# Designs tried in a protein design run: designed miniproteins, single chains, continued (3). Part 1

No score or structure here was measured in a lab: all are predicted.

Each design is a single chain, and the fold is of that chain. pLDDT is the mean over its residues in the fold that is shown.

## One batch from the design tools (miniprotein)

Design m8001
Fold by ESMFold2-Fast:
Structure m8001 (fold): chain A 74 residues (1-74)
Amino acid sequence: KEELRKEAAEHIRKAQELLGTPEAVEHYRRAAELFEKAGDKETAEAVRQMADYVGDLARKKIEEELKKKIEELK
Protein backbone atom coordinates (compact mmCIF):
# COMPACT_ATOMS: atom_id res chain seq x y z
CA LYS A 1 0.00 0.00 0.00
CA GLU A 2 1.45 3.42 1.06
CA GLU A 3 4.52 1.72 2.55
CA LEU A 4 5.26 -0.04 -0.75
CA ARG A 5 5.16 3.27 -2.67
CA LYS A 6 7.58 4.89 -0.19
CA GLU A 7 9.96 1.93 -0.50
CA ALA A 8 9.77 2.13 -4.31
CA ALA A 9 10.53 5.89 -4.19
CA GLU A 10 13.62 5.23 -2.03
CA HIS A 11 14.88 2.68 -4.60
CA ILE A 12 14.43 5.26 -7.38
CA ARG A 13 16.44 7.82 -5.36
CA LYS A 14 19.21 5.25 -4.86
CA ALA A 15 19.17 4.41 -8.58
CA GLN A 16 19.52 8.10 -9.50
CA GLU A 17 22.48 8.49 -7.11
CA LEU A 18 24.18 5.41 -8.64
CA LEU A 19 23.55 6.23 -12.32
CA GLY A 20 26.00 4.45 -14.64
CA THR A 21 26.41 1.41 -12.36
CA PRO A 22 24.80 -2.06 -12.37
CA GLU A 23 23.45 -1.24 -8.87
CA ALA A 24 21.29 1.54 -10.34
CA VAL A 25 19.60 -1.03 -12.63
CA GLU A 26 18.92 -3.31 -9.62
CA HIS A 27 17.28 -0.43 -7.72
CA TYR A 28 15.02 0.47 -10.67
CA ARG A 29 13.96 -3.19 -11.02
CA ARG A 30 13.09 -3.41 -7.31
CA ALA A 31 11.15 -0.13 -7.51
CA ALA A 32 9.11 -1.49 -10.45
CA GLU A 33 8.31 -4.66 -8.47
CA LEU A 34 7.12 -2.60 -5.48
CA PHE A 35 4.94 -0.32 -7.64
CA GLU A 36 3.34 -3.39 -9.23
CA LYS A 37 2.57 -4.81 -5.76
CA ALA A 38 1.04 -1.44 -4.82
CA GLY A 39 -1.27 -1.65 -7.87
CA ASP A 40 0.51 1.10 -9.86
CA LYS A 41 0.94 -1.01 -13.00
CA GLU A 42 1.58 1.93 -15.36
CA THR A 43 4.28 3.37 -13.09
CA ALA A 44 5.82 -0.10 -12.72
CA GLU A 45 6.03 -0.44 -16.54
CA ALA A 46 7.65 3.01 -16.88
CA VAL A 47 10.23 2.21 -14.17
CA ARG A 48 10.95 -1.19 -15.79
CA GLN A 49 11.65 0.59 -19.09
CA MET A 50 14.01 2.97 -17.24
CA ALA A 51 15.86 -0.05 -15.79
CA ASP A 52 16.42 -1.44 -19.31
CA TYR A 53 17.59 1.94 -20.65
CA VAL A 54 19.96 2.58 -17.72
CA GLY A 55 21.37 -0.95 -18.07
CA ASP A 56 22.12 -0.30 -21.75
CA LEU A 57 23.86 3.00 -20.92
CA ALA A 58 25.92 1.41 -18.10
CA ARG A 59 27.11 -1.32 -20.48
CA LYS A 60 28.19 1.23 -23.13
CA LYS A 61 30.01 3.30 -20.48
CA ILE A 62 31.96 0.23 -19.27
CA GLU A 63 32.86 -0.69 -22.87
CA GLU A 64 34.16 2.86 -23.53
CA GLU A 65 36.21 2.81 -20.31
CA LEU A 66 37.80 -0.51 -21.28
CA LYS A 67 38.67 0.81 -24.76
CA LYS A 68 40.40 3.85 -23.21
CA LYS A 69 42.50 1.60 -20.94
CA ILE A 70 43.48 -0.58 -23.91
CA GLU A 71 44.51 2.53 -25.90
CA GLU A 72 46.62 3.60 -22.89
CA LEU A 73 48.50 0.29 -23.20
CA LYS A 74 48.88 0.83 -26.94
Scores: mean pLDDT 76

Design m8002
Fold by ESMFold2-Fast:
Structure m8002 (fold): chain A 90 residues (1-90)
Amino acid sequence: SAKEKKAIEIAKETAKKVLELIDKNAKNEEIFKVLEEGAKEIAKILGEDVEESIFGHVAESLKIAIEKLSNEEAKKIIETALKELIEYLK
C-alpha cells in the first residue's frame, strides 16, 4: 500500500543519514535523535505507537550497537536492520 511504501522511504532515508553521521564521527546523541525521529515518523504513518512498535524496538537496538560496537560493525547492523524492515513492510 501507499503507507508501507512511504514507511520504506523514511526507513531508507533514516538509515542513509545515520550511516553518514557515523562516517563523520558525529556524537551518539545526534545519531540517536535521527533514529528516534525516523522510528516515530514510520510508526505515525502506520498508525502505531512508537514505543510498542517493532520500529521503536529496532531503533533502541541500533542505539546499543552504535554505543558498544565499532563504526564498521554498527554500519553492518544498520544495513541488515534496514533490509529486514523493508522485507517486513512488503
Scores: mean pLDDT 84

Design m8003
Fold by ESMFold2-Fast:
Structure m8003 (fold): chain A 69 residues (1-69)
Amino acid sequence: LSDVQRKVARAFSGVDPSAVPSAEELAQAREVKRRLEELGLKVTLRQALLAVRRAGSVEGAVELMLETY
């Protein structure tokens, strides 16, 4: 894993990254990834999914990812 990926994983400690995502979580993760890519940040769907789980919303996940990077 890259240092950035490890930092994201550590920031979201306590969130189960191995849990099977729901269709709703995947849709929210795709929206977070799209918004961050528009801001020039390259993120994986998994990183976006963990941010959604931690923040509980698309808006909160975007803010959390911006604070982390």
Scores: mean pLDDT 72

Design m8004
Fold by ESMFold2-Fast:
Structure m8004 (fold): chain A 63 residues (1-63)
Amino acid sequence: MTGAEAVERAVRIAGSREATAREAAAKAQHAGDSLGATGAWEAAKVLGPEATGEEAVRYARSG
């Protein structure tokens, strides 16, 4: 699984690509998806707390 796929799964667990990357990370962590949570959290650190899940996926795909 790529980092982008893990972040995409976290965003899916959050239920919306419009949800923040931080919210997606929290939802993934609660669901037991540590890889998705880590990826989304790392994207949120770089992009900022208001970055969307869509932006987090885009960041993860860029490397």
Scores: mean pLDDT 75

Design m8005
Fold by ESMFold2-Fast:
Structure m8005 (fold): chain A 79 residues (1-79)
Amino acid sequence: MSLEEAKQAMLARVQALVAKAVEAERAGDREKAIAYLREAKKEVEDFYEAHKDELSENEKEALEQAIKELEGLIAELEA
């Protein structure tokens, strides 16, 4: 798998997990929403650590921003 293929696969999984989290939150299932967001965050973190030597600075900043956004969403649901 190329870096681009791995990145596209990771982004697709993250998008699917975030969509499931939104659906769970709308259904009133906060625990399930938090679980999906944590899975999405782990997908981004695992990709970043696995590929950080291959990623451009702009790509690293984008992934770090995505992690921070997911952390913010998790914190809001845990409050």
Scores: mean pLDDT 86

Design m8006
Fold by ESMFold2-Fast:
Structure m8006 (fold): chain A 60 residues (1-60)
Amino acid sequence: MSKEELDLEVELALEEIRYAIVKNDLARGIGDPAKHQKELEELQKRINEIRERLGLPPLT
């Protein structure tokens, strides 16, 4: 395992946590739903880019 792989795994975990928080806020009706939807789309794209670099299937 390279240092780059470890750094990517940590970044993936942090982005997945952020995705879960935003998704939960959206489900609870907290904040602006349009803003949260856009943020989820951006986070999903970033997560999928990291997953691809790690050889994992995309999040769907």
Scores: mean pLDDT 80

Design m8007
Fold by ESMFold2-Fast:
Structure m8007 (fold): chain A 102 residues (1-102)
Amino acid sequence: ERARLQEELRQAVEEAKRELDEFIEALRKGDFEKAKEAFERAVEHTGEAVRLARQLGAPEELIREVSEEIYELKKAFEKGDVEKAIEAAERLKEGLERLAEV
């Protein structure tokens, strides 16, 4: 049971990280439409990872950190700040890896 939830969490984290990698690649290529699509999918998978992490007892501080990372990513992307958006996406990937450890 717990092992199954941990596997589902790791899968959700890997899906979110893959979408963030697609987002970063799209931004580097100047493909803002593809970047937006990847961003939306990354948010969906991150939401699933957060829900699973909560079920596994993740600390609220870590969940808040991930939420703040999503907000900063959205802010940078909306401003067209490619460098900050890539940096924020990398920070979100780190936060997701910490969620996977619960």
Scores: mean pLDDT 87

Design m8008
Fold by ESMFold2-Fast:
Structure m8008 (fold): chain A 71 residues (1-71)
Amino acid sequence: SLAEAVEQSLADLARALGLSVAEVRELLRAGRYDELLARLRERYPDLSEEQLEQFRARLEALREQAEKYGV
């Protein structure tokens, strides 16, 4: 289902950032994208600023999908 796809995206993001799913979910719900991006910069220092900007757009989309599907 689309809800299961969103849950999987949250789990994948949490694994990539070395955070729990609960921490990622809370940061997304609070709109704390800068904190998620700071963690991404720490774990993947070779990412360009353009890649980080694209990632921010994906975080915003994931938050909207999570709210829409009750995840």
Scores: mean pLDDT 85

Design m8009
Fold by ESMFold2-Fast:
Structure m8009 (fold): chain A 95 residues (1-95)
Amino acid sequence: EAKKAIEEARRKARELAEWAVKEGLISEEEAEAIIELTEEALEAIEKGDKRKFAIHLTALSILVTGLVIETGSEKLLEKAKEISKLLEEAAKAKE
């Protein structure tokens, strides 16, 4: 289950980033930051590093919240919530 949640979170983060750039909602640099923070959170899950997971998840949440406020995009918010949920599920399944 952990491996499946990790793979889904990675896929959804890339889909979100690509979609948001295509729609002109975010820059390519912002998209890269979303992907990077997601990969850092996933690496922390795989290593069992709860502190690093919390730090990277928090950073991702701050970035996405800022982008949602700036763009007013409810769809961006919903896609971001889905990624956050998958990351939390992966972390719990790894225990």
Scores: mean pLDDT 83

Design m8010
Fold by ESMFold2-Fast:
Structure m8010 (fold): chain A 90 residues (1-90)
Amino acid sequence: PAAPSRQELMDRIWAELQALTPAEVEAMRAEIAAADATPGERAVAEAILLLVEGGDVEEARRRLREAEKDPSVAPSVLDLVRYLVERYEA
């Protein structure tokens, strides 16, 4: 039950990210830059936005690797970013 529910949530997040306009992406980049976040948390957010903006998968993977080193980043969040990287490559 947990795994299917999480997959459905990830699919909905993917659909929402695909619907974002360039202006909304820029607004989120500004909010991330101003947020009180750890380097790993910021790397996660930046990786997601990089994928949404133009599918820069290599830079997103670099950010994901940085986030993986930060214990403040929840494993479920790392799993989401990994899912998005794979989805944008497909």
Scores: mean pLDDT 73

Design m8011
Fold by ESMFold2-Fast:
Structure m8011 (fold): chain A 56 residues (1-56)
Amino acid sequence: SARDQRIIDQVRELLSTGTDISRGLALISIGVAKAIGDDKLAAELQELLDASEKAE
């Protein structure tokens, strides 16, 4: 959805800062997506976080 894409884009920008705070916020976002039952969004955010960790 457009909402999910905006969240993904925001988290991607946040992770581009390469800070511990940005990583923590990404983990919180994944947890919230799982809690609301949005497994697809949670999976996409997890892949985004994993890609950021691999680049670092």
Scores: mean pLDDT 78

Design m8012
Fold by ESMFold2-Fast:
Structure m8012 (fold): chain A 81 residues (1-81)
Amino acid sequence: PLPITPEAAAHYQEALRHGQRAAEALAAGDTEAAAEHARLAARHFRAAVLASLKDDPEKQAFAEEKMAAIEEETLAALRAA
């Protein structure tokens, strides 16, 4: 597990919150709201991971790649809704 600073923890909590909002909006058929919350979740998750990995460029690159994959998967789910 990543060591989490208070800054990273705050961003991670916001990412989870927006992820939940995105899932709720998708279930309600509100694909526009779901896309917006998914985007905010991705942004906060990226900020959380980067804050934890700022001294490791290789890990930062890995985190950025994973964030891109999550965004693509989320957009595919929204298109399927």
Scores: mean pLDDT 76

Design m8013
Fold by ESMFold2-Fast:
Formats: C-alpha cells, sequence, structure tokens
Structure m8013 (fold): chain A 86 residues (1-86)
C-alpha cells in the first residue's frame, strides 16, 4: 500500500540522519532504511527502491551524489512526493 511504501521511505530518512552523524554517506543511510524495510515488508521496500531509482534517473542524481546526505534526503523526499501523487 501507499502508506507502507511511505513508512519505508521515512525509515530511509531516519537512517540518513544517523549515517550523517556517524560520518557515513547518505547512500549508506538509504541502504540501511531499505534493508530494514525488506525485513519487515519486502514488497513495500521493493516499491520504495523502484521509486527511488526512478526519481534518481529523472533528476540525474548519480550514486556518487548520494555521498552527500543532503542529496540523499532530496532523493527520498522526492520519492515520497511521487508516491503521495499516486
Amino acid sequence: SKEEILEVLEKALEEIEKAEKEGLSGGAGIRRGLNEGYKENPEAAEEAEEVLSEVGREKKILSEDLYDPKKAKELVEEAKKKIEEK
């Protein structure tokens, strides 16, 4: 469901904040959030990963850009917005 996908994306935002405090990349935060989602709700996590990939392509955000936690947060926020519009 939409709500379940949004929960996975919200977890990704939380994990980006934690990764930033640990000196890790924003991409590491996204991956941690998705991994937790896959343990709890694999279908919602897969859809969250798909929409993140789509937004990344549309905005030309490369994997190296995700080292920046601000860019990682932007990617996740845009993915949340896209899910809200469906």
Scores: mean pLDDT 84

Design m8014
Fold by ESMFold2-Fast:
Structure m8014 (fold): chain A 94 residues (1-94)
Amino acid sequence: SAAAEQEIQAIENEHDRQLMQIVQDFLRGRLSLEEARARMEEINRQTLARIREVLEKNYSPEEAARLLAEYERRLAQAHENAVAYMEAQRRKQE
């Protein structure tokens, strides 16, 4: 539904804000790369749990599973991009 899509978009926007904050804290020396990775893994788990709840309430079990897999891939890609960026910045400052 349009309402479910808007709710998921709000969840993804919140995840983007949290991810950006983690990257900024790393760049400012407030988090190690290892701490930043751990925090990103935590927000990814929390975000997927919230998305799963919305999907299970609004879609069939089959559609919910398919859509959840797509969101899981998107979050994994965002995670890998953020890690690659932070690793590159760490190497540049060595």
Scores: mean pLDDT 88

Design m8015
Fold by ESMFold2-Fast:
Structure m8015 (fold): chain A 83 residues (1-83)
Amino acid sequence: MSAKDRISSSLSPKQQKIFDEVINSDGTDDDLKKLADKLGISVSTVKQIKSLINKFASANVKGDKKKGDQYISDLKSLIDKSL
């Protein structure tokens, strides 16, 4: 299962919408700023979401289920606090 599929299956519909918007960004400062404005969250929060997704992808490749589950939990918490 890909990192994206595993994260998406763990998220609510509202959380998944934010996740999909963040993963589809080009990662430039300008794009992240526009995305933050569109989602009504801070640029710092968008950068933190992107960081957690990257950490999960790394843990998933290594088969580190414990770290992967922790990063998913942190991601869900961060998105919920931002809504």
Scores: mean pLDDT 79

Design m8016
Fold by ESMFold2-Fast:
Parts: sequence; C-alpha cells; structure tokens
Structure m8016 (fold): chain A 94 residues (1-94)
Amino acid sequence: KSKKEQILEVAFRTYLEVDRIAEQKRNIRLGAAAGVGMILIAVLSRSNDSTEEIAERIMKEYEKLLELARAERDEESAEVVERGIEEIKKIIEE
C-alpha cells in the first residue's frame, strides 16, 4: 500500500475515534473539529499533493486538535490524537 493511503487511513481512523468520544461526552467543539478533520482527509485523498505535504498538513491539524482536546480537559481524545501522531511518524520514517 502507498504511504499516502496509509497516512490518510490512520488520520481518518483517528478523527473518527475522536468524533465518537466527543459524541459520548456531548462535546460539540471536539465533535465539530473531528468532523472538519474527516472532510480535510477526503479533500487530501483527491489531491495530487506529495506524501510529505499530506503528512505535514495532517500533523499540523493534529497539533491543533491535541491543543483543543487538552483545553477541553478530554484526556481520552488527547491520547487518541497522540497515538495517531506516532503512527504517522512511523509511516513517514519507513
């Protein structure tokens, strides 16, 4: 599988998991952020951007999502995003 496909799959799964946590906790801000993230992944999947450009964009958006999760005191969502970051780093390093 391409690294691009692997990165996009990890990113979509990460946003979907955060969305589910946000729904259970009725956290509108985190849910909206996760939803926007999933739309971004759909847009990136159709782009001709390089694997490096896609990874950089996703990592920047993850940093914002992680800051939001911490601000909302949602450690569960923060851990999901941190795991997503580590998974993408491993794909890039391969």
Scores: mean pLDDT 86

Design m8017
Fold by ESMFold2-Fast:
Structure m8017 (fold): chain A 82 residues (1-82)
Amino acid sequence: SQNQIKTLLKEVGFSEDLVNNDELLAEAQKLFVASNGDLELFKKALEFVKQQSEDVLLGVIRALQAISKDWANAKPLLESLG
């Protein structure tokens, strides 16, 4: 759900402004669908995006899009993060 995605974004440490951005939420939802609803891997993907994007809106959106489009290659890397 959208509330579950918002909660995970907050837990990972994204700012309130980013968590309430409609475009970012839409891309996060696409990533969740690409993960086939795997909450653990989805959270790891959000943690990776947070680390890479320094909480910059456009950077976060682009990172979410990149991981969603290339989920087959992203999944093994995220699984390796522990």
Scores: mean pLDDT 83

Design m8018
Fold by ESMFold2-Fast:
Structure m8018 (fold): chain A 76 residues (1-76)
Amino acid sequence: GAADRLARAVRRLAELSKQPMTAEEAKQRVIDAAREAGVEVTNLEVKEIGDTVHIRATLRAGDEELEVELEAPKAP
């Protein structure tokens, strides 16, 4: 169902966020994880703050929409 697809996308993103990344890599990883889970990205904001990359994404599956916020270590 829609909730299962959203949960799969969020779980994948949480795992990926444990690895250092650039802002561009973060954007691509969100897009790829959403595609693999069968969800749409309706909004995506990525910014570097200090030593972290902050990701805010809105994901949609069917009639369900979920906003997720993640932090990843910033790649050098």
Scores: mean pLDDT 86

Design m8019
Fold by ESMFold2-Fast:
Structure m8019 (fold): chain A 90 residues (1-90)
Amino acid sequence: KKEEAFRLAREGVELAREAARAAEAGDLEAAIEKLREAERKFKEAVELAKTLPPEEQAEALAYIEEALREAQEALAALSPEAQAALLEAL
């Protein structure tokens, strides 16, 4: 279960990175779809983490926080035009 939360968080990061690449390429439909998938993966990871014993929960939540930071960094690296286009499409 703990490993499952870690896996979901990693999948979320990869989807966010794919979304960033799609947005830079101007493929907003693919970018939005991948961002929604990433959001679902992170939500699942957090819900799984909440069901773990306190010590494992703290470790899993810390991992998820770091994964979210990586996802945010990927999106922050987008050009201003790609960021604006993605925001308007959301």
Scores: mean pLDDT 83

Design m8020
Fold by ESMFold2-Fast:
Structure m8020 (fold): chain A 68 residues (1-68)
Amino acid sequence: SQKEAQQKIREKLERYLTEVQGYDPDDARRLADSIVELIRNKELDDAQKQVLQTEFGIKQEDIETVER
């Protein structure tokens, strides 16, 4: 479902932002929510979507589900 795909993306973004980038959990959550909103609104280009897949480990199918 779209909600499940959004949750999977948020969890991967929050993990990367806290564990790799050193963000506080609250800031990581806000940033992850903002990125999910950009995906939902189809505001990301192909290069940005590739970064989500390669750096954050997000699956293409989950991105496509959120864009629907």
Scores: mean pLDDT 84

Design m8021
Fold by ESMFold2-Fast:
Structure m8021 (fold): chain A 59 residues (1-59)
Amino acid sequence: SKAVERAVRLIRDLAARDPILAAAIAAGDTSPEIVQAVANAIGRSPAVTRRALERLIAE
């Protein structure tokens, strides 16, 4: 979906400036705390954010 595509872009931009988030993505971390923190940072729902993180981890 376009919402997930936009969230992926926002997460990539955020990870470029946040090495802790970049490490969590590399580790495949989709814990509720990581999803909520990222969702708050990018201004998206937790459901959309989890789908975007799953896509990034699958790359």
Scores: mean pLDDT 83

Design m8022
Fold by ESMFold2-Fast:
Structure m8022 (fold): chain A 55 residues (1-55)
Amino acid sequence: MEEVEKVVAEVKAQLDKLGIPYDEDEVRKIVEEELSKGASPGAAVAAALYEILKK
């Protein structure tokens, strides 16, 4: 899905800007799960960022 790659790219850009280490496969999995549940692209970005940053 084209939207998955776009949302993954946005999450990666935000994490790279913050200097936060991440696993790209984990980010993609969260994005795919959120979009499959009918979440908006913005909501999928927020969910992925939350899961990665909640340390």
Scores: mean pLDDT 79

Design m8023
Fold by ESMFold2-Fast:
Structure m8023 (fold): chain A 93 residues (1-93)
Amino acid sequence: MKVVEVDPAVVEELRRRAERLNEEKASLEEQLRLGIEMATTRLGLPKEVAELMLKIIKETPEEEREEVIERIIEILKEAFEEGLSAEEIKKRL
């Protein structure tokens, strides 16, 4: 497992934002963004990976967006299970 030093304040802030968004019935887009950011943070990946994933979703036409989101979720699951590097994740995107 890869251990990366992360600012505890950032982790706590993301947790508080997740709780507030869930309570306020945040949009699916906002929940997805937060989910990707939290998943990449827990994997110790640079923010660049999260930004790349979000950019791909944003640039995808609405009709194809669901399939792209599913692909990104699968890549994140593989990263959790196999301990993929940032470079390997970028190649799979």
Scores: mean pLDDT 69

Design m8024
Fold by ESMFold2-Fast:
Structure m8024 (fold): chain A 71 residues (1-71)
Amino acid sequence: MLSPMEETILGFRLIGLEVAADIAIRQNDKEQLQKTLKELEELLKEMKENNAPESLIKRAENTIEKVKKAL
């Protein structure tokens, strides 16, 4: 069960990965894209297992799709 603090931490982790994804996409850095995709998929799994807010889940899914399109 997620506390408000844990939800906030997940949000900050997602922001960091969104920034990393955007940088890797713009640079066409396939190695960084693969690393970021793995971390995003692991974060999404944690979010779903802990019933994180739907807004965070959708943001993570949207970022994963952007990374997949760039690969």
Scores: mean pLDDT 84

Design m8025
Fold by ESMFold2-Fast:
Structure m8025 (fold): chain A 99 residues (1-99)
Amino acid sequence: KKKEIEEKIRKLEFKVENALLNQDYETAIKTIKELADILEKENFPVSYLVRVVAYYLVLGEEELADEIIDRFTSDPVVKERIRKRARELAAQIRAALAK
């Protein structure tokens, strides 16, 4: 079951990245929310949240990024670590989207 969930997560990540490439904001937001919900329901480590936060940052959705971080952790050190890693990943995603 865990391997099936990890495969579903990978497929959703691929779907988000394709939506970002196609400038499909609606599909990107919907898929990011689905991805976040799976991570929460299956109690995945907070480190998995970095990619979700990075996707929101690529879309300019800073408030949604902060909201999802607050849902997963109350530790300010962990919050800043996620934000830092997510900004780094968002820059990499933006570079990839620019081809």
Scores: mean pLDDT 82

Design m8026
Fold by ESMFold2-Fast:
Structure m8026 (fold): chain A 83 residues (1-83)
Amino acid sequence: AKEKAEEAARLAEQAGNTPVAELMRQAADYAQKGEKGDPEAARKASNLFMGAGALAFSENDTVGAQRAAEAGKEAGKLYEKLK
């Protein structure tokens, strides 16, 4: 999850979408903490990925929006397992 989110952040930066890249990097950090057993971090990662996806969609980056939505869904499932 973290590696895919960091790759999505790099692609967003290459596309000139720095705000999306920044949100994806923050979400990736929380996702890593969630994978280590922190349910609150998993919840925050899910919310940040959803925010990044909404912003990417508003910038007409449909692929970036889909990647963020998938990562957010995975983080949400992790939160459900850890709570």
Scores: mean pLDDT 76

Design m8027
Fold by ESMFold2-Fast:
Structure m8027 (fold): chain A 60 residues (1-60)
Amino acid sequence: TALPAVMHDPTVRLPGQSAEVAERSRRAAELNAKRSPAVQEVGREMRELAEASTEVVNPA
């Protein structure tokens, strides 16, 4: 059975509130949140690496 054609524009977007602008803002916030854990992980690894390095030079 054939379905009726689209009755309105397939790409109707709200003016003044473009999806692209909203996406960019959300993307930036998401990226920032993702950076936080990644940056913390790198810092933690650097700390562990420094500790391991000092343990190597430290007389046991």
Scores: mean pLDDT 60

Design m8028
Fold by ESMFold2-Fast:
Structure m8028 (fold): chain A 53 residues (1-53)
Amino acid sequence: SMDEAILQFVYLVHQGEAYFYRQLAERHPEKREEYLAQADQSDLEAQRIQERI
């Protein structure tokens, strides 16, 4: 359904955000903790959406 397609898209967006923040953590060690916290938050949001699909 269209609603499922939207949820799947949002799931992929959060997975991409988590990946992006992990890459930033590797490139900017001075902000590693902040970026990893953002990546963890994005993973949690992705998990919440996956539980609804």
Scores: mean pLDDT 87

Design m8029
Fold by ESMFold2-Fast:
Structure m8029 (fold): chain A 64 residues (1-64)
Amino acid sequence: MIPKSIEELYEETMKEARTEEQRKLLEEAYAYVLENKDGSVEKQVGAILRLIGAAEEVRLANRA
């Protein structure tokens, strides 16, 4: 089960994405979350952290 806050993070950061590379990074990270939604807790946490990292990378790049 995917928390609504994770879906919202993905949607919000996709609106901030300025390049195709940034969109692909976010899409791949979110796809990984979806693939692991029924996996172990460790895999679910790892997938969520990857998405958070991707979102932060996009935001930092757009601030520079």
Scores: mean pLDDT 79

Design m8030
Fold by ESMFold2-Fast:
Order: sequence, then C-alpha cells, then structure tokens
Structure m8030 (fold): chain A 66 residues (1-66)
Amino acid sequence: SLESQIYQDAVKLSRNVDHHGVPQDELVKQIQEEALIYLKAFRMDSYKQGLVLLARDAVLIDLRAK
C-alpha cells in the first residue's frame, strides 16, 4: 500500500540523522504525516521517495528550530 511505502521510506530516511531528542517512532510518525500532506498538495497519482525525503528535511528543520 501507499501508506506502507511511506512508512518504510520514513524508517530508512530516519536512520542516519540527528533526532533532536525525539524518539525514533515519533520522528517516523512526523515524517509520514508531512509526506502525506505533500502527496495531497501535489495531487499526484504516483508516489516518489523524494517527497518523503523533503518531509524528513522539513520535520528536522522544525525540530532544530525548537
């Protein structure tokens, strides 16, 4: 499923980054939620891993700013 693909990519893309004190499962959840927002905004039928990468970077920027 699309949700399963986003989850798997979020887990992979969370591995070698600074979590900024957030637990792994919470970081993965935030990346998934952000990626779904991007996917809906682009109104695309095709999934791209790059959307999850953008979501990860957006979440990390937000966490770093706090």
Scores: mean pLDDT 76

Design m8031
Fold by ESMFold2-Fast:
Structure m8031 (fold): chain A 91 residues (1-91)
Amino acid sequence: LEAKAFDGKDKTLTVEATVNAPEVKPYTVSVALKGKPAQQGALAKSGETVTLTIESDKVGRTEIVVKLVPSDAASLDQAVAEATAEGVASP
């Protein structure tokens, strides 16, 4: 799992996540602020890149946690892999 965050305005950042797993099967990619519950999830297969958005609770540097979750998991926080990205949230 690879993640990149892009600076954004209106306290919204764009996150790109690339799933790199040995098995071609469905996963859910979730995005969250560090220490907060997941805000958004998208279905992806190994080798795919998904674009997600995340809203920051503050202006400034924002730490984002991207999680790779089995599609049948009970919660988007049940990760098999994690990546961290950082971006700047503008007003």
Scores: mean pLDDT 71

Design m8032
Fold by ESMFold2-Fast:
Structure m8032 (fold): chain A 100 residues (1-100)
Amino acid sequence: MKVEITVRGDLSPAAAANMAIAALDAGAEKVELFDPQGRLIATFTKDTSVKDIVDAVLPHDRVAEIRAIVPESNAEKAAEAMLKAVRFAGDEAEVEIRPL
């Protein structure tokens, strides 16, 4: 079974890039990033390099939402890794986990 982890906040592009990397490293199949207007910034998969994630995200001023699709067995690890990344950057975020 799969789970969607949604992180929402006023996120710096560096925090958002680190969260996407952390989610993919924790076993996320797909990560999507959205700006404050709800526009899709980027979609990443396990095959996306760290450099490509950084290059896609850093040109944006702010990220409002990150959605990660994760196998249920990895959901806790992925959520913890994403929250550690946002806290390390000093940003605040809300997390929501939903079964798919």
Scores: mean pLDDT 82

Design m8033
Fold by ESMFold2-Fast:
Structure m8033 (fold): chain A 118 residues (1-118)
Amino acid sequence: AVATVAARVEPGEELTITITVKAESDNAKVTVRVSVSPNAEVTLTLSDGSTREARPGDTFEATIKKGETLTIEVRVRALDGPATVQVTVKVENEDGGKVTISVEASGRGEFTATLAEL
């Protein structure tokens, strides 16, 4: 499964995108890639409380066990011009495994989420 979230934020606005991945039936490998436009500040927070500033091409990998949830919070702020961010979450599980992906957004800005089952 692949989830792609695209967001646009104007100067002075802040948007928080929360992506939740739950491994329903099998262990899952989660790969998160972040693409960021110039003049954007993006902070990535993981369910373990770790935080980092996301940069163009940043990639994070995690393995979640059956029944576990990974929460990825992406906070986007525009600095000197409009900011665009694309977050791609790829989830790989064993054959017949089930995964739930949820996307929520809060704050000011525009976002679109697209889900593809593989």
Scores: mean pLDDT 75

Design m8034
Fold by ESMFold2-Fast:
Parts: C-alpha cells; structure tokens; sequence
Structure m8034 (fold): chain A 70 residues (1-70)
C-alpha cells in the first residue's frame, strides 16, 4: 500500500541520514495527514542541502524499486 511504501522510504532515509528520531515521528503520524505534513515540512526545513540531496536520492531509488515490483 502507499502507507507501507511511505514507511519503507522513511526508514531508508533515517538509516541513510541518521535521523531515526525524526523518522519515528513521521511514521507515528502516517495515519494523520495534517500531522504528517507538518512533521515532514519541519524535517525538510532542518536538513542541509547535502542531506536534502541524499534524501531525494533515497526516495528516487525506493520509488524505482517499488515501480519494478508493481
């Protein structure tokens, strides 16, 4: 499901960037779109440009894997 994909992507980003606490907050909010979006924007604002690039690379890789599995 989309929720399972989102969770997997968040876990991969957490592992890649060492952001386990931030990822845990996002995962806890997956069933609350308003809380999730607020937490996501807060996290995005806290990331350096280099961390943002790495996060985007992880997202792109995960999306490619999930598209191949469809």
Amino acid sequence: TEREIARAILERIAAALGLEAAAARLIAALDDPEAFNAALLELAASLSPEQQQRALAVIAEANAEFAAAA
Scores: mean pLDDT 75

Design m8035
Fold by ESMFold2-Fast:
Structure m8035 (fold): chain A 58 residues (1-58)
Amino acid sequence: SAALEAAAEAIAAGDGRAAHRILVEGTGASPEQADRAGTALAAGNRAVAERILRAAGG
């Protein structure tokens, strides 16, 4: 998703706060889900982040 790409770019730039905001606003994830997805992205686990956000979206 465009939001996940933008969040990954923000994390690569060192802006975890922007990444979290992008995930919450761009995907409709809860703050807790966005936190878990952001942590997975920061660890290089994009597939895990995608699964978290997909489960959140229904």
Scores: mean pLDDT 80

Design m8036
Fold by ESMFold2-Fast:
Structure m8036 (fold): chain A 92 residues (1-92)
Amino acid sequence: MLRKLSEKEREQITALTKHIIELGDKYGVAADVITGAVMLLLAEMLDGASLLEAAEAAAEVLAEGAVERGDISEEQAEEIKEAVIEKARELA
């Protein structure tokens, strides 16, 4: 890990990770896509990205990966992206 996360950042990551997993499960997204999105969220935050920047990157991977696999529609992809980003705004 490149930097130490603050207690607030750890709480934000935990809450957003839970939200991503719950959304992925709700929409029937494949486990490897959900895992990839969560790993990217953590990697971005460890690299010094803001919570919102990390959430936007994770939301894109989650939504685009799910569409590519045929798990969700493009309309559902936009709903998922919006839900992840709104949760990040709430937590910031």
Scores: mean pLDDT 84

